Designed miniproteins, single chains, continued (2). Designs and how they scored, part 25

Each design is a single chain, and the fold is of that chain. pLDDT is the mean over its residues in the fold that is shown.

## One batch from the design tools (miniprotein)

Design m4902
Fold by ESMFold2-Fast:
Structure m4902 (fold): chain A 60 residues (1-60)
Amino acid sequence: MPSFLKTMEQIAKVEKDGIDNNVPKEELLKKIEELIRSNPYLTDEEKERMIKEARDVIDK
């Protein structure tokens, strides 16, 4: 799905920007979750998977 890569790029950018601005992990996760959930081109399964991936990366 073309929008999948676009969303992944947006997530990576939000994560990098958040780290650069020393945003708390909880705030970063909320922003990423909102971005994923607001995407109408993703299935619920894809959304849950992407949120889980983002959480795993941030919790490292």
Scores: mean pLDDT 72

Design m4903
Fold by ESMFold2-Fast:
Structure m4903 (fold): chain A 61 residues (1-61)
Amino acid sequence: MSVEEKLREKLEEIKEEYKKTGDGEKANLQMVGAYLEALAAGLPVEKAQELLRETAKELKE
């Protein structure tokens, strides 16, 4: 699995947990952690930010 695929999978897990718990603070902290891990693993900043923005938008539904 690529770094991008791992980040996408982690963000989906975070979204599913948020839908079950409603804990926005926990979701935000987990998203920041996933973002930093992806950057450390070599994912381009622009791509990581795009995925985080898409996920954040979906959480506002």
Scores: mean pLDDT 80

Design m4904
Fold by ESMFold2-Fast:
Order: structure tokens, then C-alpha cells, then sequence
Structure m4904 (fold): chain A 61 residues (1-61)
């Protein structure tokens, strides 16, 4: 199961994707980036127990 949260602050988007694997979390984050017409500035990947988390800082085009 993937959970995605998107927060906007001016031209900056903060995207947080959580899933059971890094692959699924990355896929969810990529979809959110495309849906919001944003480009990647920074990516942070990690785990919290068994949950994979990908956080992206992006700029609107």
C-alpha cells in the first residue's frame, strides 16, 4: 500500500511517499511529480521499520 502526501509552499512542492518497498515509494513519488508539473531538486530515501519512505523537494515548472 502506497501513501502519498503533497504540500505546496510557493513554487516548492514537498512530496512524501510511503510504501512497503523503496521501489513502490519511488513510483508513487514520480507519479505525484508528473501530476503536479514539477521537477526534482532533492530526494531523501529511507526506512522507518518496515515502511520505505521517499521525500522529494521539487519546483513547479
Amino acid sequence: MAKVKVEEEGDTLFISAEAETLEKAREAAEKALKENNAEVEEVLEGFSGDIARVRVIAKKK
Scores: mean pLDDT 80

Design m4905
Fold by ESMFold2-Fast:
Structure m4905 (fold): chain A 94 residues (1-94)
Amino acid sequence: SSSLTQTMVQGSRLFRQFMSRVFQQHPDMRDQFTQMGNYFNNFINYVSQGNFSQAQSYFNQFVQIMNQIYPHLSPDDQNIMQQIIFTGQQVISL
């Protein structure tokens, strides 16, 4: 649906903006952020293919990494991270 497509586009833009900031703020964690980005890209690709089983698997791996880095982030970036997780949950639940 157009609504699902818009949600995915908005979530992807939010995630890209988030990643740009955290790469600048936490250079020592860039490898972890790269891995997280790979999981997110796989999640979006599988959602786009209608393969929700694989999408769920990559989303779970994405959330696991996000939870590990969460305590190292600023409160603003923690809030953005929660928004990204919530958006992903809405996509996979449709």
Scores: mean pLDDT 84

Design m4906
Fold by ESMFold2-Fast:
Structure m4906 (fold): chain A 84 residues (1-84)
Amino acid sequence: SLEERIRRFLEAFHEWLQTHDTLTVEEFERLLTQLGEEYDLPELAEIAIRLARESQRRTGRTTFTRTEAEQLVLRAVDIYLASL
């Protein structure tokens, strides 16, 4: 189901974050692209990547903390679900 795929996507994402304190925008994009392909959620991954790029343009920052990355992905999930 879609709900099960989103759950697995989020679990895999959170597991990756537990082994990293920070990630670059490039690392974030690569991870999301990989997970989007693995769990058949490419549109969700594209939304999250877009939000990350928008944040980088606005703030000039090239890295995210674990908490910031989690917040971006959760926002992307909300946007994705609203688009269905």
Scores: mean pLDDT 86

Design m4907
Fold by ESMFold2-Fast:
Structure m4907 (fold): chain A 66 residues (1-66)
Amino acid sequence: MLTQEEVDEGVAHLLIGVGRLLAKKGKLEEALELYEKALELARKAGDKETEEIARKEIEEVKEKLE
C-alpha cells in the first residue's frame, strides 16, 4: 500500500515530466502551473531532491515568460 507521501512524490515526478514536455512545445504558462503543483507536492512529501528540481524549472520558465 502506498503512503500519501509516496503518492505525492510519484505525482510530483510525473508533473515535472509533463511540464518539461509542455515547455518544449512553448506552453510556458501551462508548464509553470504544473511545476508549481509539483513543488507543492514535493514539499508535502519532504522530497528535497524533487523540490529543488521543481524550483529550478520554475525559475527557467519565469525567465522565458519575461
Scores: mean pLDDT 81

Design m4908
Fold by ESMFold2-Fast:
Structure m4908 (fold): chain A 55 residues (1-55)
Amino acid sequence: SEEERRGLRAARAIRDAVEKGLITPEQGLKHLERLVEKTGSPAVREALEEFRARL
């Protein structure tokens, strides 16, 4: 869906912001957790778990 695609883009933007040092890993984690809660998207949950694996 368009909402799922939007959620995935948001998850990528959060990861990119952490990678560039614009936000801390802890802030990125909180943003991704909130995004999962807001969207309920399995793809966003996968993005969160991938992010956790890189911590």
Scores: mean pLDDT 82

Design m4909
Fold by ESMFold2-Fast:
Structure m4909 (fold): chain A 61 residues (1-61)
Amino acid sequence: VERIVLALENAGPLSKRELAEKGNVSQSTVSRALNEAVAKGLVEKRRVGRTTLYSVSEKGR
């Protein structure tokens, strides 16, 4: 199971930095996993101001 998808589902929209902190992994690791998750349609990215936020594609709020 993708740790990044789980973190986004539990904590809501997060930046790469926040995901790296929560997963205790490097931002480069998070970036690769996020790119794959977005390509698979599991995660969506949205730009909010100067920050890019990521959220799970299945919206329920």
Scores: mean pLDDT 72

Design m4910
Fold by ESMFold2-Fast:
Structure m4910 (fold): chain A 82 residues (1-82)
Amino acid sequence: MQEAIELAEKNKKLGEEYRKKGDYESAGSYYGNAATLYASAGDYERAAELYEKAAEDLEKAGHTLAAERARAAAERLRERAA
């Protein structure tokens, strides 16, 4: 679990860096990877937040279907966390 959290933090940082550069496609991909890793570790609240960030950045990059899937994943995780 520690290993998954460490990988999630690394992917989150990469997402933040690419977002600052305006590379929303890469940012969305890295946030999505971080979300998947947090979900695997049972941190559904943090995973949902990161899927929402991924969806926003993927929409800015023109990846509408990927953004919709990320948003749906966030909604499912929030339901599971409740």
Scores: mean pLDDT 85

Design m4911
Fold by ESMFold2-Fast:
Structure m4911 (fold): chain A 65 residues (1-65)
Amino acid sequence: SLPVFPPLTPEQREELIEEMAEILRTKSPSEAAKHLVALTLYAVGLGASPEEIRRMIEEAEERAK
């Protein structure tokens, strides 16, 4: 069977989620949106799927509470 490599390493995924959570906690809504767009574009560049990005944002929102 061919190995399936995730688009992000577990460490990269965790770092991105934590960064997104920090942005959501510390920035105004407009600044948070700007920074989250930049991070999602970065994740897309690393090969992350839209479904993976959505899950990461949802996890970041939970951590930001």
Scores: mean pLDDT 78

Design m4912
Fold by ESMFold2-Fast:
Structure m4912 (fold): chain A 68 residues (1-68)
Amino acid sequence: SSQTLQLSSDLLKALADGDKEKVQQLTQQLSKVLSPESVKSLVEIGESDKEVALSSAKTLETKAKELA
């Protein structure tokens, strides 16, 4: 859904910023709609490289807009 893609984008941005509180909140929200494996993959992308995390976030945000 567009909401799931937006939340995923927000998680990647929070990980890039090192915002631990926001990461925890978004991970809890996403765990209700995504598999543990999918959430883990998003976290790994977000933690790998700040530029990759922000680029991936922009891609997901664009897809969310296209599905809305």
Scores: mean pLDDT 81

Design m4913
Fold by ESMFold2-Fast:
Structure m4913 (fold): chain A 92 residues (1-92)
Amino acid sequence: SEAERLAEEAERLLEEARRAAEAGDYEEAIRLLREATELAARAAELAGDAAGAEAVRIEGRYLIGELLEKLGRTEEAERLKKEALERLRAAA
């Protein structure tokens, strides 16, 4: 299915993002993580899983915030992390 194809591509990109982060390439890790998050959320939406799509968006936003902190983009990082935690509380 289209949802399965998108989920598989998202997993591949997430693994690449992890490797980039381990190598200290935080800008590339953010780029890959943004792409992975979009594909994973779209896959969940296509499968009819709105809660799963929101969970993916929350996690992706928080992880991007962590990587932005490593780049010294502190204000943007704090904003993304705060938004992710607020959305997590709303989902609970």
Scores: mean pLDDT 88

Design m4914
Fold by ESMFold2-Fast:
Structure m4914 (fold): chain A 62 residues (1-62)
Amino acid sequence: DALERLLKGARSAGEAAGLSEEEIEEVVEKVKELAEELGASSEETQKKAEEIIDEAIEKNKA
């Protein structure tokens, strides 16, 4: 399941980066909404999901 894989990837990336559970859930929810609108397996969804994850990680670094 492309959606399940995408959401698992987002959680794993957030955990590895040291995001809080609350921050991880926020990222996962945004990625899930994006996948529901554009399709979980679309390249556009994957790129935007990576951007959402990267922005959350960058914010945590600051």
Scores: mean pLDDT 77

Design m4915
Fold by ESMFold2-Fast:
Structure m4915 (fold): chain A 89 residues (1-89)
Amino acid sequence: SLEERIRELVERINELGKEFQEALAAGDKKRAEEVAREMIELYGELMRLAEEMGDEELLRLIRTELLRLGEELKAQGLDEAAAEAFALA
């Protein structure tokens, strides 16, 4: 089902979010950037599913999370990854 696919993507994004914070805590900016780029790709997939469903509320939530991620990436000096997050939002 679409609901099951969305749940799987959300779970994967949440797991990557933990890895992102762990990489930042370790000072591993390269790994943080790699993990963030994977999160952005999965948000793109989630956004496509939300559009197929006509779920405007889910689209709004995804855009909010992408903007938040972009600001965090920018604060860390990961400007290229931040630009990718902002472009998708």
Scores: mean pLDDT 89

Design m4916
Fold by ESMFold2-Fast:
Structure m4916 (fold): chain A 47 residues (1-47)
Amino acid sequence: SLLEKAKEAYDLFLEAIRNPSLPPEKQRELVEKANKLAEEIDKEWKK
């Protein structure tokens, strides 16, 4: 569901924030995955 995808995106953002030892490259990867999910949610919702 869209709600489950939104939760997954939120969890990815939280993971990037909560783990200060995560290298910038991995933080960027998590944010990019979250943004991709947000984009998919937006497109699904506009249909």
Scores: mean pLDDT 77

Design m4917
Fold by ESMFold2-Fast:
Structure m4917 (fold): chain A 61 residues (1-61)
Amino acid sequence: KEKREEILKLIGEILDLIGDLIDLELKYKKGEISEEEFEAEKEKLEKKIKELLEKIKELEG
């Protein structure tokens, strides 16, 4: 009935993606990555995070 373990797994995946986003932002601020590359990868990570958040919402509903 409650998929709490599945929700926790999805939260873990979101936390990993947030970690990737933080690393990406740090690389951009250090000048290791271009603004275009930063924007493209950031958008990709944000889309994945939103997708996982929607899955959590479906499991809670």
Scores: mean pLDDT 81

Design m4919
Fold by ESMFold2-Fast:
Structure m4919 (fold): chain A 66 residues (1-66)
Amino acid sequence: GAELRRLLEELARKGGVSPEEVRRALLSLLQAPEDAREILVRTLAKELGVEVSEVERAVRLLEEEL
């Protein structure tokens, strides 16, 4: 939805990547084992230069659209 789109655009802008690249990274997180997910979320947040909570919110919104 519009909320996910805006968040993907914001994360992409902060990370210096495309919204499509952020979306692909989040889809990979959703396919990861539960025990690896926390580490991967933290890694992506660090790579994009954003808060962990912003990545977690994007993952939740993306999961709701699948």
Scores: mean pLDDT 84

Design m4920
Fold by ESMFold2-Fast:
Structure m4920 (fold): chain A 98 residues (1-98)
Amino acid sequence: SMSKVQPLIEQLSDEDPEVRRKAALELGSLGPEAAAPAVDALIKALSDEDPEVRLAAALALGSIGDPRALPALRDAAENDEDPEVREAAALAIRSLES
């Protein structure tokens, strides 16, 4: 499980937004303990230039459930220009607070 995390963290910085999006979603699927090293990189991905990457990062952070993401998710839920990203961030917050 740990052997997959580092390549996925590196892929969050790929030139191709589709690679970054897929990396974020796969990190979200690893579970909280395995994905813990990626939380800071996923928080950074909430500010990605591509709204699909920001959406994937919000979904991943909600799935991982690390409360370290709450301030960034609250900012995204209020201020992101894409309404689907705002909704995903709001759902992630709800998941973390449940």
Scores: mean pLDDT 88

Design m4922
Fold by ESMFold2-Fast:
Structure m4922 (fold): chain A 82 residues (1-82)
Amino acid sequence: MTPEQKELVEKIKKEAEKAFEELLKEVEGLPKEEQERRLELMEGVQKGIAEIAAYVFKLPEELLEEVLEYIERLKEEALKKL
């Protein structure tokens, strides 16, 4: 893994984490079904960003899979906080 690829992976993970944290604050007071829908949409958005970055920077499939799994875990953790 190049230093650039490592920094990119870490940046994607941190940006996804911040996105879910901010979304949880934004959906406060909404019906639970709407909160869950918005979290699912955020998962799709963050996975899309990761896939585009992987394509542009030629990330190995293993690193992309790691990032996608991390995003899935962030969504699951966020759902448990609702």
Scores: mean pLDDT 85

Design m4923
Fold by ESMFold2-Fast:
Structure m4923 (fold): chain A 98 residues (1-98)
Amino acid sequence: LSERELLEAEYTLYHMGGYIYLKAGDYEGAIRYFEKAIELAEKAGDKESLAEAYARLGEAYLKAGDYEKAIEAAEKALELDPENEEARKVLEEAKKKL
């Protein structure tokens, strides 16, 4: 495997782990895992994975009650992928709380 392929595989593991933490209600754990996934997607140059990771980070911040951080992450996801439904949902819900 190339370095890029290894980064993409590690991204998948952190993204999946973050989602498991998110579903378990461990929002701090979810945030840490999605931040690592973002780092790996950036290194891989994978804009699609980067958008997905930012959308998930926004969801984790929304669930944690950090609405300003949720908006920031969702806006980054939408900048990368304007059609990302998860990021749009996070942005709308977080704005309702402010």
Scores: mean pLDDT 88

Design m4924
Fold by ESMFold2-Fast:
Structure m4924 (fold): chain A 68 residues (1-68)
Amino acid sequence: STADKLKELKEEYSKDPELEATLIGDDKLVIKTSLSVEKLIGLTLRLIGDYPDLDVTVSGNTITVTAK
């Protein structure tokens, strides 16, 4: 389910000291980053490619992942 995917992503990215992953309910994952613009773009493109059934949006240094 989408909720299980978001929970797994939250647990994985919480291990990275440059990322602060927060799960809001069962349907929204917010990843605050201290990454450079180049690394932020790279991570965003990987998420879009790996999770085509999820909606990935970027605002500043924050990536938001939700169900489509």
Scores: mean pLDDT 83

Design m4925
Fold by ESMFold2-Fast:
Structure m4925 (fold): chain A 56 residues (1-56)
Amino acid sequence: SKEEAVELAKEFARRWKELGLGPSDERLSGLKTYLRSRGFSEEEAEEAVEAFKETM
């Protein structure tokens, strides 16, 4: 679901922030690819990436 994809993205955002990693086009693309590989739709993955950016 969108909610599950968003929660996963927020978890990655929190971890990356703790590691001092900022958002970059390469990392955002990698996150979207990862979410798609987990079975989320393109729309769900895109909304999750936006939530990730808002959390960072």
Scores: mean pLDDT 79

Design m4926
Fold by ESMFold2-Fast:
Structure m4926 (fold): chain A 68 residues (1-68)
Amino acid sequence: GPSPEQFEADVLLALAEMILGIAKSENDPEEKLQKIEELVKQMEEAAARGDVETARKLLDEIIKIANE
């Protein structure tokens, strides 16, 4: 199976994708959606390399934007 770091990174990415899906379903402003989409793309890159620390920071930023 994946390493513990890879598994955690994949879980964090899944949470970020879920937040983006909710924001899209709620018809949030386009600027807000674009910011979240950009961070999700960065998180996909972090997850691909098992970079949990970067994935955690990006998820925190996504949550902050989602709560604006």
Scores: mean pLDDT 84

Design m4927
Fold by ESMFold2-Fast:
Structure m4927 (fold): chain A 82 residues (1-82)
Amino acid sequence: SSDDIRQQIANLTRRATQALINRDYGSFRRTAQQLIDIGRSIDDSQGVQLVQQGIQLAQSDPYRARQLVDQATQQMIDKIDA
């Protein structure tokens, strides 16, 4: 259901943010991949692209990576709520 997907996005976003804070880039990439899978399932190509960019920047610019993931997940939630 849309409620279940919304809860999954919120939980994965918190997990991804925590991984970046901990500099656990392996866990970040795995969690971000799950967000990409959700983005594809709801046909959110923009959200998928933002998460992919976050993965690429995670080690060089973790602050920007966090902003990109937050932006992507907020957009995915907004799309579900529309």
Scores: mean pLDDT 88

Design m4928
Fold by ESMFold2-Fast:
Structure m4928 (fold): chain A 66 residues (1-66)
Amino acid sequence: SDAENKALAERGIAMLEKIPESVLPPEVRELLARAKEALAAGDYATAKRAVEEALSLFGESIEKGS
């Protein structure tokens, strides 16, 4: 639902914003910006997908660094 998509997007954006921008990969920063734009536009499904992609890429970045 839109309410669930909105809640997930807001939570994911808040989590990513706690990480210093300088340590986020460029692709993750681009997805975070897209998620914020989609959320502001009321496109909660797109915002949620962008957040999920950003979190996945960030997690992959950490795993490959070990």
Scores: mean pLDDT 81

Design m4929
Fold by ESMFold2-Fast:
Structure m4929 (fold): chain A 65 residues (1-65)
Amino acid sequence: LKEEALRAIERGDFETAIRLAKELIERGDVESAEEVVDRLAEVAPPEYEIDVSMVRMQVAIAKLA
C-alpha cells in the first residue's frame, strides 16, 4: 500500500494516494500513512489541501492514541 501510494504521487494521481493513505491508517500502519501524507503535503496541488489536511490530522490522532 505505501509503495502504491508513493507511486500514485509520482504519476500525479493524488486522489489515489489520499485514498491509500486512509487505508494505511485503517490498517494501523500509521508510520507508512505519515510518510505518504508528508509527501502529499509537499507536492499536492492546492485543490487537495483540505483532503491532505484531514488525513494528516487522522495520522496525528492515531499517533497520540
Scores: mean pLDDT 82

Design m4930
Fold by ESMFold2-Fast:
Structure m4930 (fold): chain A 70 residues (1-70)
Amino acid sequence: SAEIAKLEREVALLEKSIASTEDQIAELEKIIARNPDNEDARELLERYKRVKTWLKKIKEELEKKIEELK
């Protein structure tokens, strides 16, 4: 159905956003490893970890909706 196809496209976009967020987390972890006193990097890391958790939750909810529509 068109509804399922739309949701599957949204899931694919979320997967790309999650991957991008994971890359940013990895880079921030490298920065913090080199300079543990970098508070800005620590705050950004915490924010990106929260964003990643939120994106994964949205993806799971969309995937569940797709299953219910099939």
Scores: mean pLDDT 88

Design m4931
Fold by ESMFold2-Fast:
Structure m4931 (fold): chain A 93 residues (1-93)
Amino acid sequence: MLEKEVEEGVLMIEAAVAKRFADVELADRAAERAEKLGLTRALGHAYYARGLALAAQGKLEEAREALERAVRAFEEAGDEEGAREAREELERL
């Protein structure tokens, strides 16, 4: 595996953990690293996790912004499934 693929895998796991535990700070750190590394699919998952965590905390405006960023990142990465899930969560806000 290339180093970039390993980093993407780690960030995807961190995003999943952030989603599971509604951990906004972990989602933010994953998003920052994904953005710096140009890992657009991992960035989508990190923003998706951030949006869900913020929604769970009642921060609906911030959650909407995070989910909109997730949709954009997934569309840019060609991740149709990720984009669909992020749009569904936006409709639930």
Scores: mean pLDDT 84

Design m4932
Fold by ESMFold2-Fast:
Structure m4932 (fold): chain A 55 residues (1-55)
Amino acid sequence: SPERDRLVREIGDLVRDHAERAATLSPDERDRLERETSGRIDGLLDELARVDARE
């Protein structure tokens, strides 16, 4: 589904952006970024589960 494909791409983009940003950050900033990224990924995974439940 186009919606599923969008969510998968957003998760992939988010993971890659996180890795690039984390490389330049202090440990404390990395910890905050990790929590923010995990929260966003959890939200996208919840959306993906709802899409999969409708298929």
Scores: mean pLDDT 84

Design m4933
Fold by ESMFold2-Fast:
Structure m4933 (fold): chain A 56 residues (1-56)
Amino acid sequence: MAKELEKKTNDLYQEGKYEEAARTADELADVLEREGRLDESRRFRNLAEMLRKISE
């Protein structure tokens, strides 16, 4: 699941769908947090915030 969400986030970013990419990055961060991968979760939450700023 995590790898699929990462791929989807990257694909959406390449397509210029930054808001959708931010949403999938948040979903990935939630999955990583539940798996105890807290450092990776924080990185993807930061990525989601950055992508939302780009989509503005």
Scores: mean pLDDT 81

Design m4934
Fold by ESMFold2-Fast:
Structure m4934 (fold): chain A 78 residues (1-78)
Amino acid sequence: DSLKVGALYHLQLGRKYLKEGDYEKAIEHFKRAAELASKVDKELAAQAYRGLSVAYEKMGRKEEADKWKKKADEIAKE
């Protein structure tokens, strides 16, 4: 599944940039991972949303962090 492969690729890049402290690039890749994953894999989409939450927390953007945490929690209930 090309969408799942693409989502995994961007999830891995998001995690790499998060570890390196490049939170803007981490957010870009986690957003792309979430977009691709939401069409094929709920657990993968939840992981991307959690990545977004962590990246926004690291940037001090508390409201965005809380928004993505809620989205991850919501998709897990489906």
Scores: mean pLDDT 86

Design m4935
Fold by ESMFold2-Fast:
Structure m4935 (fold): chain A 119 residues (1-119)
Amino acid sequence: DTLVVGESLDGVSVAEAEAKVAAVAAFLREAKAAGHRGVAYLVIGPSASPEVIRAAARGAFATAAEVGGEVIVTQLTPDKSTSRRLSASPEGQAEAEKLLLEATKEAGGTAVIKLIVHP
């Protein structure tokens, strides 16, 4: 059985983003402790600040490394999407931050990025 949790990081402050990431991490720890498989989604709005993007990436990578579960960081637009799998490492986090910042700069464009963070 798989438990899924999702949080929107649209229109939030850095502190609110960090709190939502922490809540997602707590949910995944509880799912793991109960013997369930956990998957988390962090949805970044197209106008998210660089600081919110970095908070989401940092939290996703730390959580995936700690709990051994998947954390998916995504931006949603109607036009197209690109999926990337990244390991829970400092190098993977840096790549995720770069990709999300580039996709956010194209907020008036069509780029959707979905990053799947794994242990």
Scores: mean pLDDT 73

Design m4936
Fold by ESMFold2-Fast:
Structure m4936 (fold): chain A 56 residues (1-56)
Amino acid sequence: MEEAYKRAKEALDLNGTVPDRGATATAPSDAPEAKARAAALNEAIKKAYAEKKAEE
């Protein structure tokens, strides 16, 4: 369970690294969208894992 959260957090951290360079170079407007999607995905993964655990 925590492994899934760890992976999601890692994706968010990596997203902050890559978009940070992109924001400096070009359109930072897209960076907030990417972060929002990553956050939503993280929540979805967390919720799905909790539901799966509850059903088991």
Scores: mean pLDDT 57

Design m4937
Fold by ESMFold2-Fast:
Structure m4937 (fold): chain A 70 residues (1-70)
Amino acid sequence: SMEEIERFVEELNEKARRAAEIAEELARKEGLDPEEARKEAILMAFMYAGTDLSPEEIARMAIERLKEEE
């Protein structure tokens, strides 16, 4: 139903938002670009949509990826 799709999208957007906030905080502590960390976390949240990964796990993956590419 449309309500089920809307709820899924809302949950995904909230997870992405929280992951981005955590990634930004981690980036500041690690001396990385907080804006790039936010973008990576949002990308990771959407790439892993429908998984049980927490915002914290997604944020950590984003930081690790950013470190490997920089």
Scores: mean pLDDT 83

Design m4938
Fold by ESMFold2-Fast:
Order: structure tokens, then C-alpha cells, then sequence
Structure m4938 (fold): chain A 80 residues (1-80)
């Protein structure tokens, strides 16, 4: 995969994170979680290790369940 393709996957992941944060802040928890799955797939395509992706998804899901959409956004941004 080219460096440009990897960068596009990182940008796609970041957009999913931002959308998930917005959905979670609106109480749309199921859509937010679906967007985190999409983010995880994009990060794997970008070459981020599976263990790091799984850890980030868990921490972001925990933040969503606690109603902390800002913490979720911060965690996701660090994973990209």
C-alpha cells in the first residue's frame, strides 16, 4: 500500500472519530459504536498495530458509555 493510501486511511479514521464523537454527544450511542468499528478498520489499513487499535476502541467505547464524548475524541485523535 502506498504512503498516500495509508495517509488517506488515517484521514478516514479521523473523520469516523469526529462523527462518532458528534453522534455520542447526541445520544446516538449505537451509531457512534458502529463508527468506531469503521475507524478500527481504517487504522488497520493504515498499518496501525491490531493491539493498539483494540486498546483505543475499548477506551473510546468506555468513554462513550460514560457520556464523555470529548475523552473519546482525545483518545481517537491520539490513535491516528
Amino acid sequence: MSPEEKQQHRQNALQSIKSASQRASQGDIETAKDLLDGMGNQLLQAGVPEEKVQQAKKQMTDAINQGDSQKMLDIGTQAV
Scores: mean pLDDT 83

Design m4939
Fold by ESMFold2-Fast:
Structure m4939 (fold): chain A 70 residues (1-70)
Amino acid sequence: KEELRRKAEELRREAIEKYAEAGLYLMLSQSYKLAGDEKKAEEARKKAEEYRREGEELRRKAEELEREAE
């Protein structure tokens, strides 16, 4: 069970990294929008959404492993 908890913790760290990348791209998207570059703003927004989804999947896997460890 301890092995599952360690794996869950690793997945949670990876999820945090993905969320951080999503946040950076979201901020970049806002910066491009303020600069009037709508296309770059949309591309950055899509990348932020992709990273957010990846983080969400990693978080779900971590939660499943935590439930199995309990």
Scores: mean pLDDT 83

